# Designs tried in a protein design run: designed miniproteins, single chains, continued (3). Part 33

Each design is a single chain, and the fold is of that chain. pLDDT is the mean over its residues in the fold that is shown.

## One batch from the design tools (miniprotein)

Design m9122
Fold by ESMFold2-Fast:
Order: C-alpha cells, then structure tokens, then sequence
Structure m9122 (fold): chain A 65 residues (1-65)
C-alpha cells in the first residue's frame, strides 16, 4: 500500500511536470502546484491527477493562484 502510494504519487507528479505544472510545496500528502499557463488542458490534467491520488488515498493536489 505505502509503496503503491509512492509509485502513484511519483507518476502523477511526473505527468504534471510534463504538462507545465510546478510543484511549489508538499506537506503531509497535500501537493501544491502552480501552472505556467491557465489552459483547459492543464486544468484538466490537474483534475485527473487529483482524482488518481484521491482513489489511491495518497492525498490531494491544490492549484495555487
């Protein structure tokens, strides 16, 4: 379970980085990211990533302004 959570988190963060998201801070399973562009594709990517982490019980992604 813990190993799977780490794997999923790593894949999610890698996916977000490829979409132009920058991890600003990570605390106790909560990941704060900033987007380089406010595009529909990047917003959708954040929503998908958040859904994956929620299903895995690995925390949540928060979009910073």
Amino acid sequence: MEEEKRKIKEEVLEFLEKQGARVVEERDGEIYVSLEKDSEAQLLAVAVANAILKEAGGGRIHLLP
Scores: mean pLDDT 74

Design m9123
Fold by ESMFold2-Fast:
Structure m9123 (fold): chain A 73 residues (1-73)
Amino acid sequence: SDEELEKIEEEIIEAIQKELAAYLAKNPDVSEAELRQFFEGTLALKLQEAIKKHKLSTSEVLRLSFRVRERLG
């Protein structure tokens, strides 16, 4: 359902925000390019975990990927 997909989106966003905050705390002089690369890698891992856990379709994965990048990228 759309409500379930929105809940998965919020869980992914919260997880990425926590990892970004921890990364920035350890790497205060990180460049924008390095931060972007870390974000993309973390997003890919969280999406793979969500696919396996929730059995997401290709269209659901594409929607989550787009919305997470829109909100955090």
Scores: mean pLDDT 87

Design m9124
Fold by ESMFold2-Fast:
Structure m9124 (fold): chain A 86 residues (1-86)
Amino acid sequence: SMELSYEELIELVAEAAIELAESDPEEAAQGLALLKFLEEEEAVARVEKHLPEEIIKRAEEMVERFLASMTEEEKKKAKEYIESLK
């Protein structure tokens, strides 16, 4: 079975977001939103360089909505889980 490392997963998400930007802008926005949520600053910067501002705004909207729906304890647990994947 093909299991991806965290680093390989981040790279694939970034590449997919860039590739899908023209054909599937909603999926491109979801990919960028995931990278923003994971605080993967380098991958976010690289993807944003290739995406239209409309898709970047949509991704920011998605992240803000997710974060607004979470308690501080839930945010802490999510960050601890993400760090465990690295």
Scores: mean pLDDT 81

Design m9125
Fold by ESMFold2-Fast:
Structure m9125 (fold): chain A 110 residues (1-110)
Amino acid sequence: MSPRQLAILEASLTVLLAGIWFLASVMPNQSEEKRKQSARDMLAELDEAEELFTQLAKEKGQDPTPILALIDRLRALIDEYIETGDDAVVEEIIAVADELTEKVSEVLKK
């Protein structure tokens, strides 16, 4: 991959993760209907982030397993929230979204 292509991939992933983090962070202040919509929007963005991160990890020679495990955990929590509407799950969604953003930023610095 060219340095320009790698930079575009890194920028695209950064924007997607910022979007996921933002959607998670606003959930406590939203109505139930808006929270469930934010949850669905996060699932769509996670699918794209997983594809981009897998490609990035391959290019950098990094093990994708720890980050993919966080993506899977976040997906499972979002699915649980959509089914149950349990507000306690929202706090865990925010925590995992924050950890995912931090761990990916560490990979980007390598």
Scores: mean pLDDT 83

Design m9126
Fold by ESMFold2-Fast:
Structure m9126 (fold): chain A 98 residues (1-98)
Amino acid sequence: MSLEILAEASLTMLVLGLASEERLRELAEEFIEEGLDREVAERLLEEALEETRARKVEAARELLAKGYSLAEVAKELGFPSPAALRRLLAEAGIVAPA
């Protein structure tokens, strides 16, 4: 299997698991260290970040609807702070509770 195919598959698994953006970046750097071209790794990372953000928006909506706080949702979805989650929701047109 090529490093590109393995990187794409691995990033896709992390996206489906709603991994942190930090973990996605870490995995991309690990593949670069293993010999994957940086341009290819950065393209795959960008695609994975966009997909993960979209999926995390939907997951956050469901958790907030269940009565979880913004801080609890941010922790569960691997955001560094509630403010980071609030920014992502605002970019998606969603007003998070204060």
Scores: mean pLDDT 79

Design m9127
Fold by ESMFold2-Fast:
Structure m9127 (fold): chain A 84 residues (1-84)
Amino acid sequence: MDESALELKKLLEEAKKAKEYYLENGDYDLAKRVDEAIKELEDVFRQGPLLTTDEEQAAAVKRLEEAFKTLKEEIEKVKEKLKE
């Protein structure tokens, strides 16, 4: 549990840096994509304790997986650009 919380915190910090990089380079559409994915993660975690059915939990997991995928893809793109 503690490791997952640390990984999430690291992911959010890296996502915020990726958003900053896109804003500095004028890539406003990519910055918005990162911002929306961060918001989706925060919304799912906030709603977690209120999810009462298997269907609601499955939908939340799908939303979480999609947001994680988007953030990881954009973070990796920024890291590759920063290596050069």
Scores: mean pLDDT 75

Design m9128
Fold by ESMFold2-Fast:
Structure m9128 (fold): chain A 96 residues (1-96)
Amino acid sequence: HHMEEEVRREIEEAEKALKDAQSKVDYLRKNRDKATPEQKELIDQAEKALNYAQELLDKARRGSVEEAREYVEQAKKAIDFTNALIDEAEELLKKQ
């Protein structure tokens, strides 16, 4: 059986999640100058995690099916970590 279509779908789903996270990070970045030092650190960490997830998805597209699966799983974890940092930054904004 061919697993290529399943991997392609997983890459597409991860890319959609990455795009959603990028939009949230962009919003936080626009307000970075008004952010507390703690919020700035979270925003910077989220941006780094997001860039790492993009790099992993780029590798997934160029690799074998087996490599693509590993990279997609790593990218999903990086996206989840990015979203956790976003949630923390937003929670700190509510306390201001």
Scores: mean pLDDT 82

Design m9129
Fold by ESMFold2-Fast:
Structure m9129 (fold): chain A 83 residues (1-83)
Amino acid sequence: SREEVIALFLLTVAGSTVHVARRMIENGGDLETARAMLDEAEEIAKQAKELAKKNNLPQKVLDKIEEVLKEIKELRKELEKLE
C-alpha cells in the first residue's frame, strides 16, 4: 500500500540518521549533534510507528520500526556515558 511505502521511507530516513549518529559517537564527533540526530530519528520512527498502527501494516514493518527505536535507546545510553 501507499501507507506501507511511506512508513518504509520514514524508517529508511530514521535508520540512516541513526547510522550517521552512531559513526559520530564511535569516531569522536560532535556529541551534541549526535544527540540532536537521535532526537530527530526517534521522532521520525515514532511517526512511522503511528502510521503503521493506524493503517494495520504488516508486523514485519512494526518489527523494523521497533529495531530502529531500540538502537536509538542503546545509542542514547552510550552517549549519556560520554557526557
Scores: mean pLDDT 87

Design m9130
Fold by ESMFold2-Fast:
Structure m9130 (fold): chain A 90 residues (1-90)
Amino acid sequence: LTKEEEREVAEAFIIIQLHLAKEALERGDYESAIEALKSAIDFVEKNKDLFDPETAERILELLQKALEAAKAGNVDEALRYIDEAMDLVA
């Protein structure tokens, strides 16, 4: 894959994990939401080079805040941080 194609695949993977997290939160399935958020965080950390450094750092900050909110059962807060992260990825 070209670097552009690798970035597109990375963006798609992250967006899919974040959609899964949102759907799980809306169903009250906090365990699945936490797993999806952790998968997204791990993936961004391993693929930081595909993003601008500042953008990668901000995505990770938002995803960590979403994870903390999800663990606390703060659905509205978690969904807000996920939406903000999705806007930065795409």
Scores: mean pLDDT 86

Design m9131
Fold by ESMFold2-Fast:
Structure m9131 (fold): chain A 92 residues (1-92)
Amino acid sequence: MSKEELEEKIKQLEAGIKNLEDNLAEKETDKLLVELAQKYLELGKAYKQLGELDKAKEAYEKALALLDKVPKSNKEAQKLREEAEKNLKEIE
């Protein structure tokens, strides 16, 4: 992906995150927490590809904070947590 394509992807992800955060503020559900965490994980990966490691770290930490609110029995949340922790460790 080109730098310009990554920057456009980041803008679209940030818009999607804003929409999900507005929905979450209206009604907090495990589904919305997982969807928002997934978007932050994607945002972190995009920033990592751009070399914006501080922004990537912030995005991964946001994903983990959201997943901490989801029950540990949620397998999708567990997978996202493991992926976020792995990606965070790779840039620390």
Scores: mean pLDDT 85

Design m9132
Fold by ESMFold2-Fast:
Structure m9132 (fold): chain A 65 residues (1-65)
Amino acid sequence: SVERALQIDRDGGQQGNDIINATRQKVQQALADGDVAKAREIQAEGGKEITDISEKTGKAIMDEL
């Protein structure tokens, strides 16, 4: 279903935005604490979560088509 595929795409985009916002907040806290290494680790983990959401969303879209 094209309509369901579009809904999955929107939901995936929202999940991605939520991860970006949460990661940003955690990075800011780590930097405020003076822990640059921790900030880098959090940023890398957030990037992996974004990649995972993007991959799952793409597969789910293909399953609806």
Scores: mean pLDDT 86

Design m9133
Fold by ESMFold2-Fast:
Structure m9133 (fold): chain A 57 residues (1-57)
Amino acid sequence: REEARKKAAEALEKTLGIPAEDVGYVEPSDSLENKREAVERLKKAFEKAEEIMKKQQ
């Protein structure tokens, strides 16, 4: 399970250049504040991926 998540994170970094740590995982039982932070991190990851793609020549 951990290895599967690592493989998925590596695929995201290889394909989009999104660091694994920026993808954040949210449990259903997490606090509302933690869920909001996870959504914000995911949004930041997408913005960073777009910037990286623009810089790739």
Scores: mean pLDDT 60

Design m9134
Fold by ESMFold2-Fast:
Structure m9134 (fold): chain A 104 residues (1-104)
Amino acid sequence: MSLQELLERLEELARELLAAVEAGAPDSTILQLVRQGEELVLQIQQLVLQETDPELLQEALERLEEILGILDRALELASPSSKPHIAQLKTLVEGVMNLIREKL
């Protein structure tokens, strides 16, 4: 899977997470979505570590900034019990963004 395809999947997952939060989904559902997001972020991180094209890195950073915005909205709306799980995913996304900034 390409970096672009993984970023598209992560954005879709972030939107699904926001929709689940807005629908009042149980913590088990939120945790499952967060775990899927964490797996995608790990795959994105591995590709970012190997990527040398500054244009692709800049595009990835911009997409991750959009994803971060969706996660921030989900975090604002989330139940107190779901907030730590979403916050953990947000922290992992921010980690990859910082890695990209160091390479640019």
Scores: mean pLDDT 89

Design m9135
Fold by ESMFold2-Fast:
Parts: structure tokens; sequence; C-alpha cells
Structure m9135 (fold): chain A 93 residues (1-93)
């Protein structure tokens, strides 16, 4: 589980960097980060040994998604809002 967490951290950072360099769209960035957030939420709920570190990463990605949402399409905004609600429930437990 730790190895997957580390890979997801690297992937999230790469997505953010690509977006900042204008190599990917806001839609691509929010979709990719939302997928990573869903996997991190699963890891936090199912692997107690990495829960604390996974929650820290979840919080970072949630903050970045909230910044990017205004630049995404309306359809993706609705999907991302649901993903953020699910992640919020995970970090509150």
Amino acid sequence: AKEILDLLKEEAEEIVEKYERKEISADEAVLSLSQILSILSYLAENYPEIKEEAIKEIKKIMEKLRELIPYASETLQKIVEKVLEEAERVIEK
C-alpha cells in the first residue's frame, strides 16, 4: 500500500506541473486528480498503516481541485463536487 501511495503522490505532482505548464487542460487535470483522490480515499479507509499519510495527500489534492474547478466544464464540476464530498467524509472519520 505504501508503494502505491508514493506513486500516487508523484502522479498528482506531475499532473499539477503539466497543468501549470499548460500541457494539459483544466478538464484533464481535474479528472486525473479526482481519480487519484478516489484511490487515496480507498487506501485511507482500507489500510490503517498508511491512513495518516494518505489523509495528508487527500487534503492537498482537495485544495488543488477546489482551485481548478472554476476552470473546468460544468459536467466535470458536478462530478468533482461529488468526489470532494466523498473525500471529505473519509478525512472526517
Scores: mean pLDDT 84

Design m9136
Fold by ESMFold2-Fast:
Structure m9136 (fold): chain A 91 residues (1-91)
Amino acid sequence: SNLEKLKELIEKIKKTIEDFKKAMESYRDNLVKQLKDLEEKAKADPENREEYQKQIDTLKKRIENASNIDQIVEDMKKKIEDYLKKLLEEL
């Protein structure tokens, strides 16, 4: 009973981490799409190139930050999964 409840809780935690990872990946992919759209606009409007370049640079930094978060989440997921497996073995 208590072991079954703990297993269910562990599976819910794993799912929450996976859902968060997928949400972050979707967020990054949306930023990449926005970057592509900005680069196309910059090509169509060369007179405003400096203004578009500033927006492109800002968006590239956001993409880099989002990618760094994705890596942190993946590392946290592995550590949590390893810890939870060890807890189950000790019960």
Scores: mean pLDDT 81

Design m9137
Fold by ESMFold2-Fast:
Structure m9137 (fold): chain A 128 residues (1-128)
Amino acid sequence: NPEEKERKQQELLELLDKREQELLDEIRRRLEEHGYSQEEIDELIDALKNLDEEKIEEFLEKLREDGDDELYGLVKALYQMRKNRDSFIEKVRNSSVEEIEEYIRFLTDRNMTPKELQQRLEEIRLKK
């Protein structure tokens, strides 16, 4: 059913947007807790939203130098999710309704870490 598939695709995209926004909010909160300036935080958030790879990589290098391994992991996971978003969406468009419903189920799993979520999205993207 094409109409059901389109509705499920929209639901999945809205859930993906919500998960990405929650990760952006978590990154902002943790950067504030770690004493980063508002200017540095806003620059990274804007870079992640606009996929400014050069600025993202510069910030990831800074996080490594500062020893912020957890923040590094969060930023890297969100960056990979956003970078591969269009490829993932194209895969979803070619997926069955049943497969899309499975993707919705894991996106609603709040026990899944950002790294696990990013890895699951990558597995779907690369699935033959």
Scores: mean pLDDT 82

Design m9138
Fold by ESMFold2-Fast:
Structure m9138 (fold): chain A 79 residues (1-79)
Amino acid sequence: SSMYERAVQLVRAWLRAYRESAEANPAAFARALRDLLEGEFPEMSDEEKFAAVREAAREVLSPEAAERLLRAFEGVLAE
């Protein structure tokens, strides 16, 4: 599997395990996902990290929860 596919799988697993936290506190969860992806996939660009989170979030979360998490994650990447 590509690095991107592994990143999507990891984010998907975290969203499935911690779905309630991702929905209740998207800002804190977005920071945790950034730190996770920076640690596990340091070679990934911010664009690739965003794409991986977007793919996993849209698959696991409701459309509304996915949109909230993605807005938070975009903000976290700009920090």
Scores: mean pLDDT 88

Design m9139
Fold by ESMFold2-Fast:
Structure m9139 (fold): chain A 104 residues (1-104)
Amino acid sequence: MEEAVFESPDGLARVTVRALSPHELEIRVENVGDQPLLVTITNTSDAEVEVEVRKNGQLVDKRTLKPGETLTYELEPGETLEVRIRAKDPSVPAEVTIEVRPLP
């Protein structure tokens, strides 16, 4: 299992990414700042992905994303978003882009 931790340049977000396999990712986004954040997740894989989303440990969404489709969530200060992503075709690597920005 490979784990990487990223902190946003503005210090508002902490992102932890775990690659459980080439076709399964776990991503944790923490709002460590004092502003609401907008989290956008895009399926950049060549395959459909199954997505399970938890906010503060509570399941809030579970669905399939086609290549190029996005999910968007708001995170209040101190909230955590956990996203589990699995490629529906295990021969295709799972790949996503995550964008985190302050809400206007």
Scores: mean pLDDT 80

Design m9140
Fold by ESMFold2-Fast:
Structure m9140 (fold): chain A 95 residues (1-95)
Amino acid sequence: SEREKELEEIKKELEKYREEVEKLAKEKGLSAEEILIEIALDESLSPREKLIKMAAVRIVVDPSIKIEDVAEWLLSLTDEELEEAAEIARKNALS
């Protein structure tokens, strides 16, 4: 189904960013908080990309958080809700 394809695409994006976040932590020795600040300040990332990558940081920090649950949550958001969530996450990372 179309929804199943969209869910799988978001899951793949989360898995890709999870690997990038784990690599940043291992290679640069950055904390989760430092990685969140780098994502928040990265002008090359769209609000959607920032939100997904920040969610991936949360998954790395808390292994009880399931990728599928995060992907379903992201898929449930309207474009406006997603942009609002991204801005809230950005502000929280910089506080």
Scores: mean pLDDT 85

Design m9141
Fold by ESMFold2-Fast:
Structure m9141 (fold): chain A 63 residues (1-63)
Amino acid sequence: MPTFSPAEVKRVAAELGLDLDDATAAKLAELLNSGLSWAEIAEQVDLAPADIVDIGVALLKSV
């Protein structure tokens, strides 16, 4: 998987209608880069699992 930055995570989340603060975006980027499961990431950042999957899929498809 490519390495994701907090800025990329925040931008992609905003495109999906999710307004993440900088701390949440940074934590989510760290967890996505660590190779954790979607369920484990959702538990760490207090987001719905569906939102984590949508952000992750969008990041993998970003140009």
Scores: mean pLDDT 75

Design m9142
Fold by ESMFold2-Fast:
Structure m9142 (fold): chain A 80 residues (1-80)
Amino acid sequence: SMEEFLAEGNEVLQLIKQFAQAIKDGDIAKAEQLLEEIKKQLDRMIAAAPPELRAQVQQLADDTIKALQDMLAAAKKKLA
């Protein structure tokens, strides 16, 4: 449903905020855990997406995961 889709989307945004804070704090272990939680939440968001938007939501999810992975990799290099 649209309500489920929006609820899943709001949860993704909250997890991304927590991920950004973990990166800022240098807490790589927490950032890695949050990235796995974000991936699972994005899967739920895709499943809840209206069929006509599913391809666009999948692309947004893929782009989001890539951006967060790149951010995590950069943080790991900076802290090594």
Scores: mean pLDDT 88

Design m9143
Fold by ESMFold2-Fast:
Structure m9143 (fold): chain A 76 residues (1-76)
Amino acid sequence: MLEELARELAARLSEAARALVLGMLDQAKNKEELIEVIRRAGRLAGDEELERRLIEFAEKDPEKTRKALKEALSTP
């Protein structure tokens, strides 16, 4: 479920946008910064529902959400 949402986000982003979001994700130090990365990625993907659902996961478990996003964005 979380991993599926992360893959959906990655699939909606261009190669350049994925690299940008991955870089922002690596710089995010806390939950609040992670949520801002997800908001920016959601705007780039143009999917408000996906953005909202990923933010819900980040609110509950920021480190699990970060890991899922990093794996999805790093997968060719």
Scores: mean pLDDT 84

Design m9144
Fold by ESMFold2-Fast:
Structure m9144 (fold): chain A 63 residues (1-63)
Amino acid sequence: GRTLIAKGDDGHTYEVTFGGSTSGRAVDLDTGEVGSASLGVGKVHFSGSKTLRTGVGDIIGER
């Protein structure tokens, strides 16, 4: 799998893990909230969940 670090438009830092698709799991590293995300060009789109906010993050790194 691929793990990316993204800076959200809310100012939070997210860790996003992809298991071989453009859909992945996002963790808000500032709050611990978990949700889903999709991979775009240089960006991650947070699809929202019960706890995770819908939004966009800029990819700033990879682990």
Scores: mean pLDDT 74

Design m9145
Fold by ESMFold2-Fast:
Structure m9145 (fold): chain A 76 residues (1-76)
Amino acid sequence: ELEELFFKRLDLELKRGVLAALPETPENQAEIERLDKEIEEVRKKIMELAKSKYGLKTENEADAYIIRKIMEKRKK
C-alpha cells in the first residue's frame, strides 16, 4: 500500500517536472496546479498510513522506509 502511494507520488512529480520544462501556457500552468494538488493529497495519505500503521514520525522517515523496502524487495 505505501509502495503504491510512493510510486503514484513519484509519477506525478515526474509529470509535473516535464510540464515545467515546456513553454508557459495557461493550459500547462493549470495542469501543473492540478498535479501539485494531487501530489499533496498523495503525500497526506502516505503520512497518515505511515504514522498509523508503521509508527513513522516524519515524511523523511516514511520515504526512507519505503525506498529501503523497495530496494530489498527488488534485490531478488
Scores: mean pLDDT 78

Design m9146
Fold by ESMFold2-Fast:
Structure m9146 (fold): chain A 92 residues (1-92)
Amino acid sequence: SEELEKKVDEIIKAIENAKSHQELFDKVREIIENDPLLLKVFRDADPEDPFAGNPYLKRIGDALEKKLVELGKTEEQAKAIVDAYFRYLVLN
């Protein structure tokens, strides 16, 4: 979907431009939680493995993990934070 690809690119750009942990999640939440098409992508994901079989969620997750590491988290902490947020979005 061209529309979905543009929305994913917007999220990744917002992630890359964030200067703090708070700004990162404020911007990501604003884009994702106010977009019915993006929310549907999360809702249709497997809650046990939100990254499985979805290239858009994988791209967003990878960008978030990389940014969290740049902001001072370990790779393990970054992965845990992203997994927790994705599980929250899938369940809500």
Scores: mean pLDDT 81

Design m9147
Fold by ESMFold2-Fast:
Structure m9147 (fold): chain A 72 residues (1-72)
Amino acid sequence: MSSLVQAIEDLARAGDIEAAARALRALGEMFGHSELGERYAREILEAARAGDLERATELARKGSLEIIQLGQ
């Protein structure tokens, strides 16, 4: 689980925001929180579009943790 959070965070940090967004959606579906996964995916894409890559990375980490925590 921690390695999954780290992988999604690392995608966002590397600037691969679309891959991070897809991973958040997939994580949401896996844990029964697809709407939450979609919301975080949208938020990281918006942060990246605004040029705020630090925020996109933090949202990727926070979203991954929250989805896993609520899904278990």
Scores: mean pLDDT 84

Design m9148
Fold by ESMFold2-Fast:
Structure m9148 (fold): chain A 86 residues (1-86)
Amino acid sequence: KKVISDEQQRKVIDLTIEKLRKEGFSDEEIKELLPLILELVEKIAESEEFRKEFLEKYGNVEDPSKLSKEDLAKYYVAQALKEVAP
């Protein structure tokens, strides 16, 4: 049983890309991060345990400006997930 629907997965991906663009990421940088974003969203959709752990780690970051590029992408996946599938 999937934790989030295929439609919710697409919305999380789209919203994550939008958040990264607003943060100042270029289209090239977003393309580099897309495989990671897609893999994370798929894992979240298939595992409630993974979703919970992911949100605990990346959903409540106090200072996102100190995150690496990859961890910042994970942070925005978590924020998008909270908006699409709270």
Scores: mean pLDDT 83

Design m9149
Fold by ESMFold2-Fast:
Structure m9149 (fold): chain A 76 residues (1-76)
Amino acid sequence: EELEKKIEEARRIVEEFVRDVLTGAILYTEAKRLYEKGVISKEEYEKIMKEADELFARANELQPEADEALRFLSKV
């Protein structure tokens, strides 16, 4: 197995994890802010919150692999 492929796979896992966590957090905080300001409806707010929850669920499933990938990448 080539080291470059291991680095590439580790980066992919970490990128997916970070993307899901950051996107979920942004959607969560922005939806709450926009709803409190009356910019979006309760229905739209609940839809965005559901999307954030789904992203966090995906991140939680990836977390053990992402933690291992981060430890590997920290040594390279």
Scores: mean pLDDT 84

Design m9150
Fold by ESMFold2-Fast:
Formats: structure tokens, C-alpha cells, sequence
Structure m9150 (fold): chain A 55 residues (1-55)
């Protein structure tokens, strides 16, 4: 099973939660979830490299 597919499923769950909890339009929820995920991935990569260099 593709890891990218798993991530998409996670986003779908997040989007549903945003819609029900925050009463947010689907389009906005999807955009927000995507942006948040991209930011987290970038942050993790940078922190991982810092750990190796600082160690």
C-alpha cells in the first residue's frame, strides 16, 4: 500500500473533523489541511538534519 495514499486518508479524516467541529467549508478545510501537512513535513526534515549535525 502506498504511503502517499495513507496520508491522503489522514487528510480526509482531518477535513471531516474541521467541517464538523469548526463548521468550515470543505474547500477551506482541504486547503488548510494540505498546507499544514506540508509545513510539518518540511519542519521535520530540517529538525532531523539539525539533530545529526548537532550530535
Amino acid sequence: MSREERERLGIEEGVERLITKLNMPRDRAITLANRYKDSELDGRKRKKRRKMLSS
Scores: mean pLDDT 62

Design m9151
Fold by ESMFold2-Fast:
Structure m9151 (fold): chain A 57 residues (1-57)
Amino acid sequence: SALEEEFAALGRKIADALAAGDTDGYVRYARQAKRVARQLGDDAAVEAADLAVERYG
């Protein structure tokens, strides 16, 4: 689905931000991934994204 493709693309952006030491990008993409995870009904992914934002936001 388009949501699954968007989630996968955000996962790649999160990985790239981490590799680059881009904390702002990491938090931005994690927040976007949380919104997509909610639409997908993936509670575990929502919780993981919340922890990431809390840790660096």
Scores: mean pLDDT 82

Design m9152
Fold by ESMFold2-Fast:
Structure m9152 (fold): chain A 70 residues (1-70)
Amino acid sequence: SAIEELAEFIIQQLKEGVPSKELAVKLVERGRELGVSDEDTNELAQAYFSAKNIEEAIKNIRKLTAEKLA
């Protein structure tokens, strides 16, 4: 699904060490390309901005994505 592809894209960028502010721009651009809603894109952004570290950001993103697919 589009949201799964967006989530995996974000996780890849986080693992590559892309800063959170730069990641926000990439998230908006990729979300638009994939047809993910602005609401879902913003929730994914909040998932990593609220995290204390990359590991928590990845866990938060995966949890949110799973909840949206349930």
Scores: mean pLDDT 81

Design m9153
Fold by ESMFold2-Fast:
Structure m9153 (fold): chain A 86 residues (1-86)
Amino acid sequence: MEKGREEAEKLREEIAERRASKADKQENLNILNLIKSNSDEELKKEIDKKIKELETANDKEIAGMIVELVTWGLEVAARSFEESLK
């Protein structure tokens, strides 16, 4: 019934297959660059730091760095959302 549930399940499967792939590195770099282009000066500096970290990551570090990026992104989104939900 809920499309969100089905989408979450499929996304989980895709993430499980790709979480350590080299494609994830390039995809995340592209996403970070897009966000950076539309961000405030302070956020641009933070994103630039994340881009440099991801660019220098070796194959073994990519999976962990992607998890860190997702966590960081969720934290930024959550803080902005919490302000609106007061």
Scores: mean pLDDT 65

Design m9154
Fold by ESMFold2-Fast:
Structure m9154 (fold): chain A 75 residues (1-75)
Amino acid sequence: NILEEIRRLIAEAKRAIKEGNYEEARKLAQEAVRRAKRMLDLLSKTDVYGKEEIEKELQRLLREAEEVLRRAEEG
């Protein structure tokens, strides 16, 4: 499940920040951002049942991943 994969990457990035591993946190957060953007792009090109709820969750995860990435880059 791509949503669970993105959530896992965000969680691992947050953990890396807490451990002071900002390089690892950046890599994990960048991957989460990349996957969320790719999935949103793919969904924008298709008309599938339940698409709206998946897009909302992906947009929320993208915002969280971008915030984590910002924090990792500032550390």
Scores: mean pLDDT 85

Design m9155
Fold by ESMFold2-Fast:
Structure m9155 (fold): chain A 63 residues (1-63)
Amino acid sequence: TEAEEEEKKRLIETYKLTAKNNEFGKEAVQQRAPQISKETAEKAISQLTKNKELADEEARKLE
């Protein structure tokens, strides 16, 4: 239905926004790096990168 098509578009938009937010999160971690261990920063950046890739993949599946 048209409502289902609208819902899919909203979900795609949400996933794309989630990917963008995780990218901003990586910048925030880098800004705080001098106050946290480099290992902690690297783990956080790796997790945020993985979250972004998963969000991008979910958006792609709905397209």
Scores: mean pLDDT 76

Design m9156
Fold by ESMFold2-Fast:
Structure m9156 (fold): chain A 79 residues (1-79)
Amino acid sequence: MEIVIELRARTPEAARRLHELIVRAAEGTTEVLESEFTGTHGRVVAREGPDADLLEAMVRIIAAVYRDEVESLRVRRRE
């Protein structure tokens, strides 16, 4: 199974920084399968492992800390 993390930020600079933080969180907890960044949008697909709930919590904390820069965050689990 996979965890898919999609973040939209208000500026390209914020999106790049937040995407880098999310990729680092995913690399620290599981395996990054896909990482895509375009403009104000970041998308990370990680392998769902034992620390998937920790990864989701870390990502939501990142979005909460930087809420003034985050337009939207979506975290979902698939296949």
Scores: mean pLDDT 84

